# Designs tried in a protein design run: designed miniproteins, single chains, continued (5). Part 52

Each design is a single chain, and the fold is of that chain. pLDDT is the mean over its residues in the fold that is shown.

## One batch from the design tools (miniprotein)

Design m17918
Fold by ESMFold2-Fast:
Structure m17918 (fold): chain A 91 residues (1-91)
Amino acid sequence: GMSKDIEEAIEFLKKAIEELKKLLEEAKKKKAPEELLKFLEEALKKGEEALEKLLNPMKYGVGREEALKLLEEVKELLKKAKEEFEKWLKE
């Protein structure tokens, strides 16, 4: 049902936010370039904003379709964050 889809999206976003936090922490520890750090910080911020919207769906007008869009946006951000981090590690 719609509520279950939103619950599953929330659980995914919580995990994605934790992965983004770990990527940012590791990047800071390894003294990654400022451009990569800013990208990871922006990705984390967008993930946290998406989670806030899913946790307050009535306040933000989030139905199933909006929840799926937020989920896809954060999935893409996490994928790009991992790819940029791995690319930098290989340099």
Scores: mean pLDDT 83

Design m17919
Fold by ESMFold2-Fast:
Structure m17919 (fold): chain A 102 residues (1-102)
Amino acid sequence: MVTVTVEAPEKVEAGSDLTVTATARNDGDEEYIVEVFAVDEETLKLVSEPVRKRVAPGSSATVTLTIKNLEAGKTYRVIARVYRVTENGYELVAEASKKVEA
């Protein structure tokens, strides 16, 4: 089993940088990858480069993402996804997200 959480404020000041943290916990025997990114809620366009970390069996991984120059009146969604690594590619097994208003 794997769990993921996202920690982000509900509101930030426009023109500031937003720092968010996502934590994936792997209580299983398989390897997972956590990927964290942010999108504009209205357009679903990426506003940050996705960051990926390996989550080893029995371990936790923390990803910090910084989104720069937030625009006034925009809502951003921070998304953390956990993938199981298989011989056929990546399988989505967990997801968490938070909205942030600028």
Scores: mean pLDDT 84

Design m17920
Fold by ESMFold2-Fast:
Structure m17920 (fold): chain A 66 residues (1-66)
Amino acid sequence: SVSFETAKRAAYLAAYELAKQGVPEEEAVKRAVKLALALHPDATEEQIKEIEKEARKGAKKGIAER
């Protein structure tokens, strides 16, 4: 598995690309978080919250760049 920092970055990038391509914000966040947890399955509850926050930032940026 990858580090927490790598998983967090992956969540941002995945949510950004999905949202930029027209996936709704909540679905992009959900898919990105699922990807990040597959990469870092030992994530704590606090780390999951940080991953979701980062994914949401990515999704919002993707929407803005549509």
Scores: mean pLDDT 87

Design m17921
Fold by ESMFold2-Fast:
Structure m17921 (fold): chain A 65 residues (1-65)
Amino acid sequence: MEYIKKLHEELEKLAEKYGPEKLPITFSDFLEVRKELNRIRLEHPDLPVEELEKYRAEIMKEKIK
């Protein structure tokens, strides 16, 4: 829970500082990434942070294409 919560807080801080329009992907896509990471963590609670970051990178890569 705490790791995903911190990621969400950092994304919100980034959007507030630079504005959601200046992010490299749409704000809607950022919300989808967060939802997907929450789902993965819920389904795989023992998944290490390093593997969760790999999933995040793959999801972000697909959205930025």
Scores: mean pLDDT 65

Design m17922
Fold by ESMFold2-Fast:
Structure m17922 (fold): chain A 74 residues (1-74)
Amino acid sequence: SAEEYYAEGQYLLGQGNYEEAIEYYEKALELAKSDKLKAEIYHNLGEAYKKLKNYEKAKEYYKKALELDPSLKE
C-alpha cells in the first residue's frame, strides 16, 4: 500500500539512506489517494533532497506539500 511504502521511506530516511528513501516515497506517491498523504510524502521528499544538498528539488517538493496542505507551513 501507499502507507507501507511511505513507512519504509521514513525508516530509510532515518537510517541516512536518502536515495533509497526517495525511491520508496515515489512509489508511495504513485499509490497515494489522499491529499493529506500526498502532502506528507512531498514534505519528506523535500527533507530527503535537502539531506542530499539538492536544495532546488527540496524547495520544489516543500512547495508541492504546502499546495496540498497549507498547515504544513513552517
Scores: mean pLDDT 86

Design m17923
Fold by ESMFold2-Fast:
Structure m17923 (fold): chain A 68 residues (1-68)
Amino acid sequence: PSPEVVALLTEAGRALRAGDLAAAREHLLKASELMTGEAREYLRRAAELVDTDPEEAERLALKGYLLD
């Protein structure tokens, strides 16, 4: 992934650990816009799950990251 995507995903993970769900969702959505195909879809799905299942959101974000 690009350095910008890495930075956004790093900040999303930091926000999730801090309980800042709004910031986590924003960073995941921004990262999804910089990616394509299946990787984008995993990040979009992660953003949807931030407030209901943050642990699954983190897993999906990692899966999307590894695809790119």
Scores: mean pLDDT 82

Design m17924
Fold by ESMFold2-Fast:
Structure m17924 (fold): chain A 78 residues (1-78)
Amino acid sequence: MKFIEVKVTVFTSSGTETLTITIPDDITIGQLKQYLKQKLKTTGSVEIYVNGKKLNPGETLSSVGIKKGDTITAVVKS
């Protein structure tokens, strides 16, 4: 297990935020969604995108090719 620092650009109905987070590279997209929901204090659904592609909850950051310093897009739906 390796920890990587990644940037997350979050799009919400109230605006756009950028977060820098340090997480395991084997974290699932489902776990990342849960983490972001708690951090953003939202009850809306969170969808994760990389290079314009929506990721499935069962995928991991490493399986989708995310590396240290990469940017992930999160979209919050109310």
Scores: mean pLDDT 80

Design m17925
Fold by ESMFold2-Fast:
Structure m17925 (fold): chain A 89 residues (1-89)
Amino acid sequence: SAELEAEINKVIAEAKKIMEEANDIMLKHPEYAEEAAEAMRLAAEAVKLAQEGLRNPAKAEELLAEAKKKLEEAKELLEETKRKIEADE
């Protein structure tokens, strides 16, 4: 459905933003590189699952649900990492 495709594309867009922010953290705060790399890994998994959903309509809802879980884990880790950086300044 158009609604399902829109949700998948939204997950991909949000995951890409997390990957960009995580990359910035790795460059500016190498002491948090491991946490940032893990957030990037989770976001990349969300993109992979979401893109597979676009290629496989029969599994799109299941893959979108998995992608959303990975995206949420990536968001939580990135926000925790940002809070630690702010506390260490």
Scores: mean pLDDT 88

Design m17926
Fold by ESMFold2-Fast:
Structure m17926 (fold): chain A 108 residues (1-108)
Amino acid sequence: SAAERDRRLLELLNKLTPEQRVALARFYAAVDEFLDEQGLSDEERGRVHAAVRDAVIQALEEGKSVREILRTVGDALVAELQRIAEETGKEVDIDAFQARVDELLAEA
């Protein structure tokens, strides 16, 4: 359930270092800003957030490093954005988003 997923995410996040939490928070902020710029609907943004959340939970359960988490989450987000673009015909600047992910990975 969503509530069980949220509890599991919180338990996993509590095991992160302060530096890891800051990196993840910055990544989420960059994602939200990007999605707003792309003109996605609330429903489409919900789909992206769900895919990102699932990827974060999986990567944290696998004990991945911050860089590996951000890479895994970035890949999941790009895949979902590509699906939305194909389904809706909306232009989504995937390359611009990938550049932002690469910048965040360089700082992690």
Scores: mean pLDDT 77

Design m17927
Fold by ESMFold2-Fast:
Structure m17927 (fold): chain A 112 residues (1-112)
Amino acid sequence: ADAKEYNAKGVEYYKKGEYEKAVEYYKKAIELDPDYAEAYANLALVLYDMKKYEEAKEYLDKAIELDPDLAKVYTNMGKILKSLGDDESAKKYYDEALKLDPDYKEAKELKA
């Protein structure tokens, strides 16, 4: 199995609400490809749903370091900040996502 296959399995488990399994497969993707920015971003979103906000932020920071043009990272950070009541910081991250991809629907909807 390759890193993309493990990332896809992580997405499948995340959609089923099986967060521990999603974490397991995203970590396997990262082990095979430590530069796989999307896997770090996906892992952070699962950790956020598990209320592990500090770990989620660490993985998003790593994703930004690996790929500063990955709009998904900025929307995921915005979601964390909004859930914590920091709507102004969340808006700034959604703006960065839209700056990178003006047609990024998720960020455009969340900025409302």
Scores: mean pLDDT 82

Design m17928
Fold by ESMFold2-Fast:
Structure m17928 (fold): chain A 120 residues (1-120)
Amino acid sequence: ADPETLAALARAVREAVERLKQTGVIEAKSPEDAGNKIAEMLAEAAREAARRYGLPVEVQASVDKIEEKGDELTIEILLVVTALGPDPASVAARVRVTLKKIGDGKYEIVDAEILELRAA
C-alpha cells in the first residue's frame, strides 16, 4: 500500500476520534443503542475526514465491547477505513469511547481514545 495513502487514512481516523470528543451529549435508549450511534458517528466522521484528503473510502464500524460500571459506559468500536482505487489500502483501529449517563436516555461523551491503529 502507498505510504502517503496509509498516513492520510490514519489522519482521517484521528480526526474522526477528535470530532467524536466534541459531540457532547447523545440520546440513546440503551447501552447497545448508544454503541450503535457512536459507531455510526465515528464512521461518518471518518468518511468526511477522508474526503478532505481526496480519498474515496469504504468505512466499516462495529461495536466490539460494551461495559457498564455505575453511571459510566465504556464502548469499544472496531473501525476499518479502506481507500478505494487501483492500489487499495486499509487502516484498522480500535477506539474506546467513555460515556457518562447524565439522565434518562442521555449520555455525555467524556473521552474517546485510539487503543490500536494499524495497516490492515
Scores: mean pLDDT 89

Design m17929
Fold by ESMFold2-Fast:
Structure m17929 (fold): chain A 60 residues (1-60)
Amino acid sequence: SEELLEENLKSAEEALKGKTKEEIEYYIEIAKRVIEENTGEGKEIAEAVLKLLEEKLKEL
């Protein structure tokens, strides 16, 4: 569970390197959809990814 969350966050962070503000905004939209469609661990992972995306957007 924690390992899966950490691995997904690390993968997402690597995938976001060099992405534009527009691409980050698009991924935020996708993450919000995933949160709406999932429960339990999947929702928790998506919420953590959304937080990472919002933090990256503020840095751009």
Scores: mean pLDDT 78

Design m17930
Fold by ESMFold2-Fast:
Structure m17930 (fold): chain A 60 residues (1-60)
Amino acid sequence: GKALREELLKAIGELLAALGDLLDAERDPNATEEEVAAAKAKYEAAKEKLDAAVEKVDAA
């Protein structure tokens, strides 16, 4: 249904945003270890959310 498609598109958007933040942090020589670690954690959380959304679509 529309809700599952919207959840999937939102999860994809969040993953792309988190990946961009992570790449920016890793490329910035002034970024702290904490900032890079936070960006990695956010990216991993976004990946898990996308995987869950894909599973819901496949189960529907």
Scores: mean pLDDT 81

Design m17931
Fold by ESMFold2-Fast:
Structure m17931 (fold): chain A 71 residues (1-71)
Amino acid sequence: SLIEELKKRLEEAGVPEDAIQTAIEAVKLSKTDPVKAAVYSTAAMLIAAMEGSPEVARELLRLVDEAIEKI
């Protein structure tokens, strides 16, 4: 599934588990609640930046945006 592919790619990119779970929720909400999806996406990016690095946060944002465009 798109969600399982996204999870695997985020794990391979070194994204922290908390940020992965938050990013997946953002993608799931993207069509039904875009505002809540944006909040979750922002939270995931901040977690990835703080627990990982800015590079990991940029990769998370890229993968989330790509996933949202595919659904």
Scores: mean pLDDT 85

Design m17932
Fold by ESMFold2-Fast:
Structure m17932 (fold): chain A 65 residues (1-65)
Amino acid sequence: SAEEHLARGKELLAEGKYDEAIRHFGRAIQLDPKNAEAYRLMGEALRKKGHTGGAKIFERKAEEL
């Protein structure tokens, strides 16, 4: 489920496993494209990787939901 991917992504993000976290947040977004939290957490993971431009896109999408 979207919630399972979101929860797993949060664990991976806390462990510093940013690429794995991004994959899980991406899957959560595919399953529930209106989940603002998934977009916000994707933005956080992207910022941790130094992808500030990508992070801004997901942060804006979270604000629009």
Scores: mean pLDDT 87

Design m17933
Fold by ESMFold2-Fast:
Structure m17933 (fold): chain A 96 residues (1-96)
Amino acid sequence: APVLYDPEDPESEAAFQEEVDRALGEIFAAITKIAVDRAKSVEERLKILEDAERQILSLPSPTVRKAAAESLQAWADKETDPEVAEGIRRAAERIA
């Protein structure tokens, strides 16, 4: 069986934590997208993006913030509403 975590090996611990932080950033972006997709208006979608940006910027891990920004940018490229797409891009740029 693969060893996923070894606290006695600093390199193994750091690599595992980086993977967890990356996944957390991706999860934050995915939750934000679900909330935006369920919103009833462009104004509500932009407010959700503003709240998500504030929450992500409060996170101490630069790896989490970078992963979230990259996931948001990928979503922005596929968003069909140009105002929402621009809002997502601006949030990603400020988080990165």
Scores: mean pLDDT 81

Design m17934
Fold by ESMFold2-Fast:
Structure m17934 (fold): chain A 72 residues (1-72)
Amino acid sequence: MEKAIENRKKIMKLLNYGTEEEAKEQVENLIKRLMTEKGLSEEEAIKELEKKFKEINEFLEEAMKKEDEAEE
């Protein structure tokens, strides 16, 4: 249980979207969509989402500094 909460917080931090409540809702929606559309378990959906966001975030950090210097 605790590790699932930590993983969700990490994903929300990587997403950096709106308020914490809004980020949580979006992460939950993405998890449910992966489970429903791809037949993944909740754990598998979270792991896929974390991997994807980590890769995107690493590339995005370099791109954001060049294109967007001020984002809330």
Scores: mean pLDDT 66

Design m17935
Fold by ESMFold2-Fast:
Structure m17935 (fold): chain A 96 residues (1-96)
Amino acid sequence: AGPAALAAAREGAAAASAAPGLTAEVSGNTVTVTLPDTPVGLAGAAGTAGGANSAPGVTATQDGNTVTITLGSDAAGGNGGAGALIGLAGGATDAA
């Protein structure tokens, strides 16, 4: 993973963690996002995983209200994934 993609993922995770009811953690090239345990949080998690997976070099796995996003070595996709995380976090927060 490129340094720019890792920096963008860390900034995205920090911004997401500022949203009420949302937690984001960065470990290496992996971002783990936990949304509220509500129907909107679960729908937000599914949308987050789908959005992240649509970006090149980004893989996302959903487990309930938790989304694990892994940034690949082709770093350009990582910035798109972080943006999708922030957008979906805002929508989930508004409904929670």
Scores: mean pLDDT 58

Design m17936
Fold by ESMFold2-Fast:
Structure m17936 (fold): chain A 69 residues (1-69)
Amino acid sequence: MSEETVEKVKEVLLKAGVSEEIAEKIAELYREKGTAAEPEAVNLLVNEEGLSLEEAYKIAAEVVKVMRE
């Protein structure tokens, strides 16, 4: 995906309260794997950021929305 799309993905994560380090790591996963990154990204949001599974999937949906633009 484009550098601009990677930055937008990172911004979605940061606005959701994800730390800069984890937001950058997740944005890179989506850059490398596209939508196939979703299970690993959700796992990081739950285990590293302490988010609920429901909140993690909500964030993943917003990321996919940005990637489709």
Scores: mean pLDDT 81

Design m17937
Fold by ESMFold2-Fast:
Structure m17937 (fold): chain A 83 residues (1-83)
Amino acid sequence: SLLEEARRLAQQAIEALKQGKYEEAARLASEAVRLLREAGEEDSPVAIQALDVRAQAYKKLGDEEKARRAQREAEERRARLEA
């Protein structure tokens, strides 16, 4: 299922981030976010986690604009989840 595949990609993104594989982490996190949106789970905790990984990866790569965008999106989705 799309949801199971998205969760797997999100977990792989977290692992890549922990290993210092920042380009891989950003790519995997972006794909996870895309699949979660297709599955209707865009405001889920997994989607927020994937966006946090994407933001951290872009910060490490020096892409401040992409990092800021991902962080803002994570904050907006977290606010919706807590409402």
Scores: mean pLDDT 87

Design m17938
Fold by ESMFold2-Fast:
Structure m17938 (fold): chain A 61 residues (1-61)
Amino acid sequence: MMDENIALGEAGKTAYDLIAAGDVDGARAAAREIGEKAGLSDEQIDTAVKTAELAVQEKKA
């Protein structure tokens, strides 16, 4: 079974890569799918996506 910490890192990385490519909707969908399979809460999934969005924004700024 996947650890929550590994799932959070995987969801965040996948979201970051997709947002950086311009696919924000795909990033949210992929992070949710990874999180749901790993038993993450909606709050944890939302936090991972928001963190990825901020990281992409800071790199562009």
Scores: mean pLDDT 76

Design m17939
Fold by ESMFold2-Fast:
Order: sequence, then C-alpha cells, then structure tokens
Structure m17939 (fold): chain A 88 residues (1-88)
Amino acid sequence: MKEEADKLTREAIIYLNKGEYEKAVELFEKAIKLDPNNAYAWTVLGLAYYKLGEYEKAIEYFRKALEIDPNNVLAKQLLEEAEKKLKE
C-alpha cells in the first residue's frame, strides 16, 4: 500500500516535470487514496493544480499538506504564491 503510493508519487512527478499536469493529478490522487497522510503527495498535487491555473484547488491541497506537516516549507511557500494569483 505505502510502497505503491510512493511509486505512484514518483511516476506523477515525472509527468509533472514533463508539463503533463492532468496525468500528474490523476497519479497523485491515486497515491493519496492509498496514503492520505503523505504531506508531500498533497503538496505536489497542489502544485499540479497550480500549474493548471486551478489556484483555489491548489490552496485547498496545500492547506491539507500543512495540516499533516505544519513545518512543510514548500507547502507554505506554494500556498502564498497561489493566494497571490487569486488577487491578480
């Protein structure tokens, strides 16, 4: 279960890096269903939605990552960037 979630997260990151954001979202959502307490997976799912311009969803997922890991610097930085986009 957890190992499969980690594999899905790694595969999703490859698609994220290629700019295939919709495929990345699909794989991250599968990973989170298997391991919902993985703050990193929530953070990179939020990043994928941010790249798609879905800033409200990105904010929701970054907040979820911070509920799991309040010290997640990446999630805090990305949350601030997504909130700035909604003000533009």
Scores: mean pLDDT 85

Design m17940
Fold by ESMFold2-Fast:
Structure m17940 (fold): chain A 107 residues (1-107)
Amino acid sequence: DKVEEARRLIEEGEKYLKEGKYEEALKKYEEALKLAEEVGDKVLQAEALANIGKVYLKQGKYEKALEYLAEAEKLLLEVDPEHKEYLELSIEIGVNALAAAVNVVMK
């Protein structure tokens, strides 16, 4: 199941991100995004994009973080807001986008 494989890749990426292994985390999230795109799962695509944005945010690449977080938000606008995953992901995207935007303005 490609959805389960993409979920596993997101979990692996999160472990690398917590260890400060940003390049390894990015590769796992990009692979998860590809699988999510192949199955047409917009929530999973948004989750992968939000995690890519979070990697760039932690690297101090704020403009790049905003690009990925904006794409994640765009995908979420096309999904049912009644799903619990939607609410949790929407909050995470908003918080990370605000953090990135503040740092872009402070440049």
Scores: mean pLDDT 82

Design m17941
Fold by ESMFold2-Fast:
Structure m17941 (fold): chain A 73 residues (1-73)
Amino acid sequence: MSEEELRAEQEIALGRMIAAIARRVAERTGSAEPLLEAAEKLRRMAEESPDERTRRELLELARELEEEARRLE
């Protein structure tokens, strides 16, 4: 695995962890806020990433969190 590939995998893993934490907090609090904050962070990470796969995965996670947040409104 190259340095570039390792960075991409780490960024995707971090994004998944952010999403998982936000979902858990939302479940415990009943608030959409953690999901919306996580989605915004994931979109920023995607914009800063030069890797197409990383951008795609992070944007998809952001969309899933936004959809979940909309259901709580």
Scores: mean pLDDT 83

Design m17943
Fold by ESMFold2-Fast:
Structure m17943 (fold): chain A 73 residues (1-73)
Amino acid sequence: SSKKEELLRLIGEILRLIGEEIDIEREIERLRENPVPGSEEEIRRLERELEELRERREELLERMRELSEELDK
C-alpha cells in the first residue's frame, strides 16, 4: 500500500537525519577539544544546524507514529 511506501521513506529519512546529527555532534566535540580561532562561531552554527535536524526528526517520528497506528487498524 502507499502508506507502507510512505513509512519506508520516512524510516530512511529519519535514519539519514540521525546520521547527520551524530556527525555534527562529533564535529562540535572535536572543535571543543581542539579550539582554533573561529571555533566558537563554528560551534554556534553547528548547534543551530543540529537543532533544526532534531526538530525535523521529531516531525518525521510523529508522522511515522501516525502511519504505524493507521497500518495496525
Scores: mean pLDDT 86

Design m17944
Fold by ESMFold2-Fast:
Structure m17944 (fold): chain A 80 residues (1-80)
Amino acid sequence: SKERLEAEILLGVAHLLVAMARWILKKTGDLEAAIEYLRKALRLVEEALALAEGVDPELAEEARRLAEEIEREIEELEKL
């Protein structure tokens, strides 16, 4: 379905944004910029989850796991 393909694309972009956040943090130490990219990734994952729910349970579970990972990473960075 179009919803499944759109969710897969959103998850792909979210993974790229997570990688960008980690790159920014490692290369520049810019904590605020890294958190901003992670929050952008989280928004895309939440949209992907909404699209995948009821259509692809496996993809929805992947989105949930990625959201939990991103939320945890944001929380850890906010403690620095």
Scores: mean pLDDT 90

Design m17945
Fold by ESMFold2-Fast:
Structure m17945 (fold): chain A 73 residues (1-73)
Amino acid sequence: PPPSDAEIKVAMAYIKIGVGNVLKSKGDLEGAIEMYEEALRIAKEVEDDPEAQKVAKEAEEKIKELREELEKK
């Protein structure tokens, strides 16, 4: 059967986390935050999914970390 909307959204959220990680490694902290914020937004649309909750938590923590790093400049 085709994947559920929840499965698709979780996959998209993980992809955005991956892109954010690449941007962070290149020093693009603003771009990384944008990708993590998109991942968090998508994951929140499937609140009752354990994987969505996990990726949302990871994205939120990464956003806070990078915002603190930007404020140090």
Scores: mean pLDDT 82

Design m17946
Fold by ESMFold2-Fast:
Structure m17946 (fold): chain A 72 residues (1-72)
Amino acid sequence: AMEEERKRLVIEVATRFAEKYGGPEIAEELRKMLEEAESVSEAINVAYRFIKKHFGQEAADAFAKELTEALL
């Protein structure tokens, strides 16, 4: 099973995205939340909601696109 590797990829993409938009402090906050996720799906949902809350819908949509491209 590659679930742990996919979760790591989600964390990397999400924290890189958050750092680009909000800097390293907010990226670290997101990383800590994502490390607590028990599945890849939970990590994706937590990351999407976090980015939407802090950076808005357009940023959340951009993140979803980057994540889809990274996972495929």
Scores: mean pLDDT 83

Design m17947
Fold by ESMFold2-Fast:
Structure m17947 (fold): chain A 91 residues (1-91)
Amino acid sequence: MTEEVIERAEKLAKEYIDKFKKYQEKLKDNPSLVDIAKFNIENVELSLKRIKELAEQDPELAEKALDVFKEGADNSIKWLEEQVKKIEEEK
């Protein structure tokens, strides 16, 4: 259980960091949006650290924290995708 939660958290964190880095590249002409993408990468790294710490103490709570993390990251990705579409429509 603990190792499975940590492995899933590490895999998801890597996938989200890769996605946010792609949005940083797409949004590179907009410093504020690049900063928001960077903030999201930092939040993914912090969440991964917290979930790993929780998994060692309470794997069930860590599993729930991972689900909350996924929801938050997906919402941030959707918002950034909307910003990309607005920029593409203006160019």
Scores: mean pLDDT 82

Design m17948
Fold by ESMFold2-Fast:
Structure m17948 (fold): chain A 69 residues (1-69)
Amino acid sequence: SVEEKLKEAVKKMVEHARRATASPDPAERGRHLAEAAKYGKKAVDYAEELGYNTPGEIGLKIQKIIEEM
């Protein structure tokens, strides 16, 4: 479902963001930040497909998913 795709995109975004923070190598950090941004964009797109149509509503939905991880 789109809801499951949203949750997976949020999970991958957070995982890559955490790996970027943990990486002392600038190139490794850059790769993980790029992947985090990519999955963040996918998460926004999936939230819009589910009918979340304002930045505030999308942000709250993503935050709730992160809190449930």
Scores: mean pLDDT 88

Design m17950
Fold by ESMFold2-Fast:
Structure m17950 (fold): chain A 78 residues (1-78)
Amino acid sequence: MAERVKAITERLVEEAENAKTQLERDIWLAFAEIVLAVSIISKDYESALAGARVLAESPDPEFRRLGEETIAEIEKLK
């Protein structure tokens, strides 16, 4: 599952980088938030960490912040 979540978050970052409008970027960011939230709710912390690490390496400051915050949240739970 972690590999799949990593692939999904990599794709979402690519789509956001190619977004033509702020609304399109915000929609891709919202999908990333949903993917990570579902992984955490499911207690699949390995998948959540894999996705969050991809986001934390993003050049987009909003995606990077989401990734960093998600990593911190998971570390607090362990």
Scores: mean pLDDT 82

Design m17951
Fold by ESMFold2-Fast:
Structure m17951 (fold): chain A 80 residues (1-80)
Amino acid sequence: STVDQAKAEGVKFVSAVLAGDIEAAEEYLKKLADLIKDPEAKKKVLEYGKKAIEAAKKGDMDAALEYASKAVQIGVQEAK
């Protein structure tokens, strides 16, 4: 299902953020966002995902996890 795909891409996104793998994080964020049909929800997923990646670049892992979790929660909820 699209929800199962969103969960899988979300797990990969969080793992990439935790590993500091920026290229992989950007790839999985795009894949997660592409599963969302609602433009406003897609915008929020990309916005929180980008904030997670920027926090990871700065070594702020608490902020990175908070933003990554928000992106994944919205992505899974809004996947169709």
Scores: mean pLDDT 88

Design m17952
Fold by ESMFold2-Fast:
Structure m17952 (fold): chain A 110 residues (1-110)
Amino acid sequence: SLGVQAASALSAAGVNVAGVTATGLILGKEDKEKAEKILEMAKRLSEKLTAAIRAFNADVAAGAELLEEAARLAEEYAKEAEKLSKEAANDFRTTAENLRRAAELARALV
């Protein structure tokens, strides 16, 4: 079902954001300034994703729009992270892909 596919894409996005956090914590042993920037980006993206999920539960169309915004933010963070950590940049890129998929599936539910 489309709902199961949307839930799967959202779950995958959550795992990818957790992966960015793990990368930031590991990097903190070598470069605290780079780690702080990665962790701040992961925190902001996590907050945006939480807001999108809450909106989705109340209004699927509004939730889809916020998931699209979260995907754009993840794309911007992937570019910023390229100069800090390639691993974090890849995780942000994968997060963006999963968030765009979730948004497309959410729009198909309306």
Scores: mean pLDDT 84

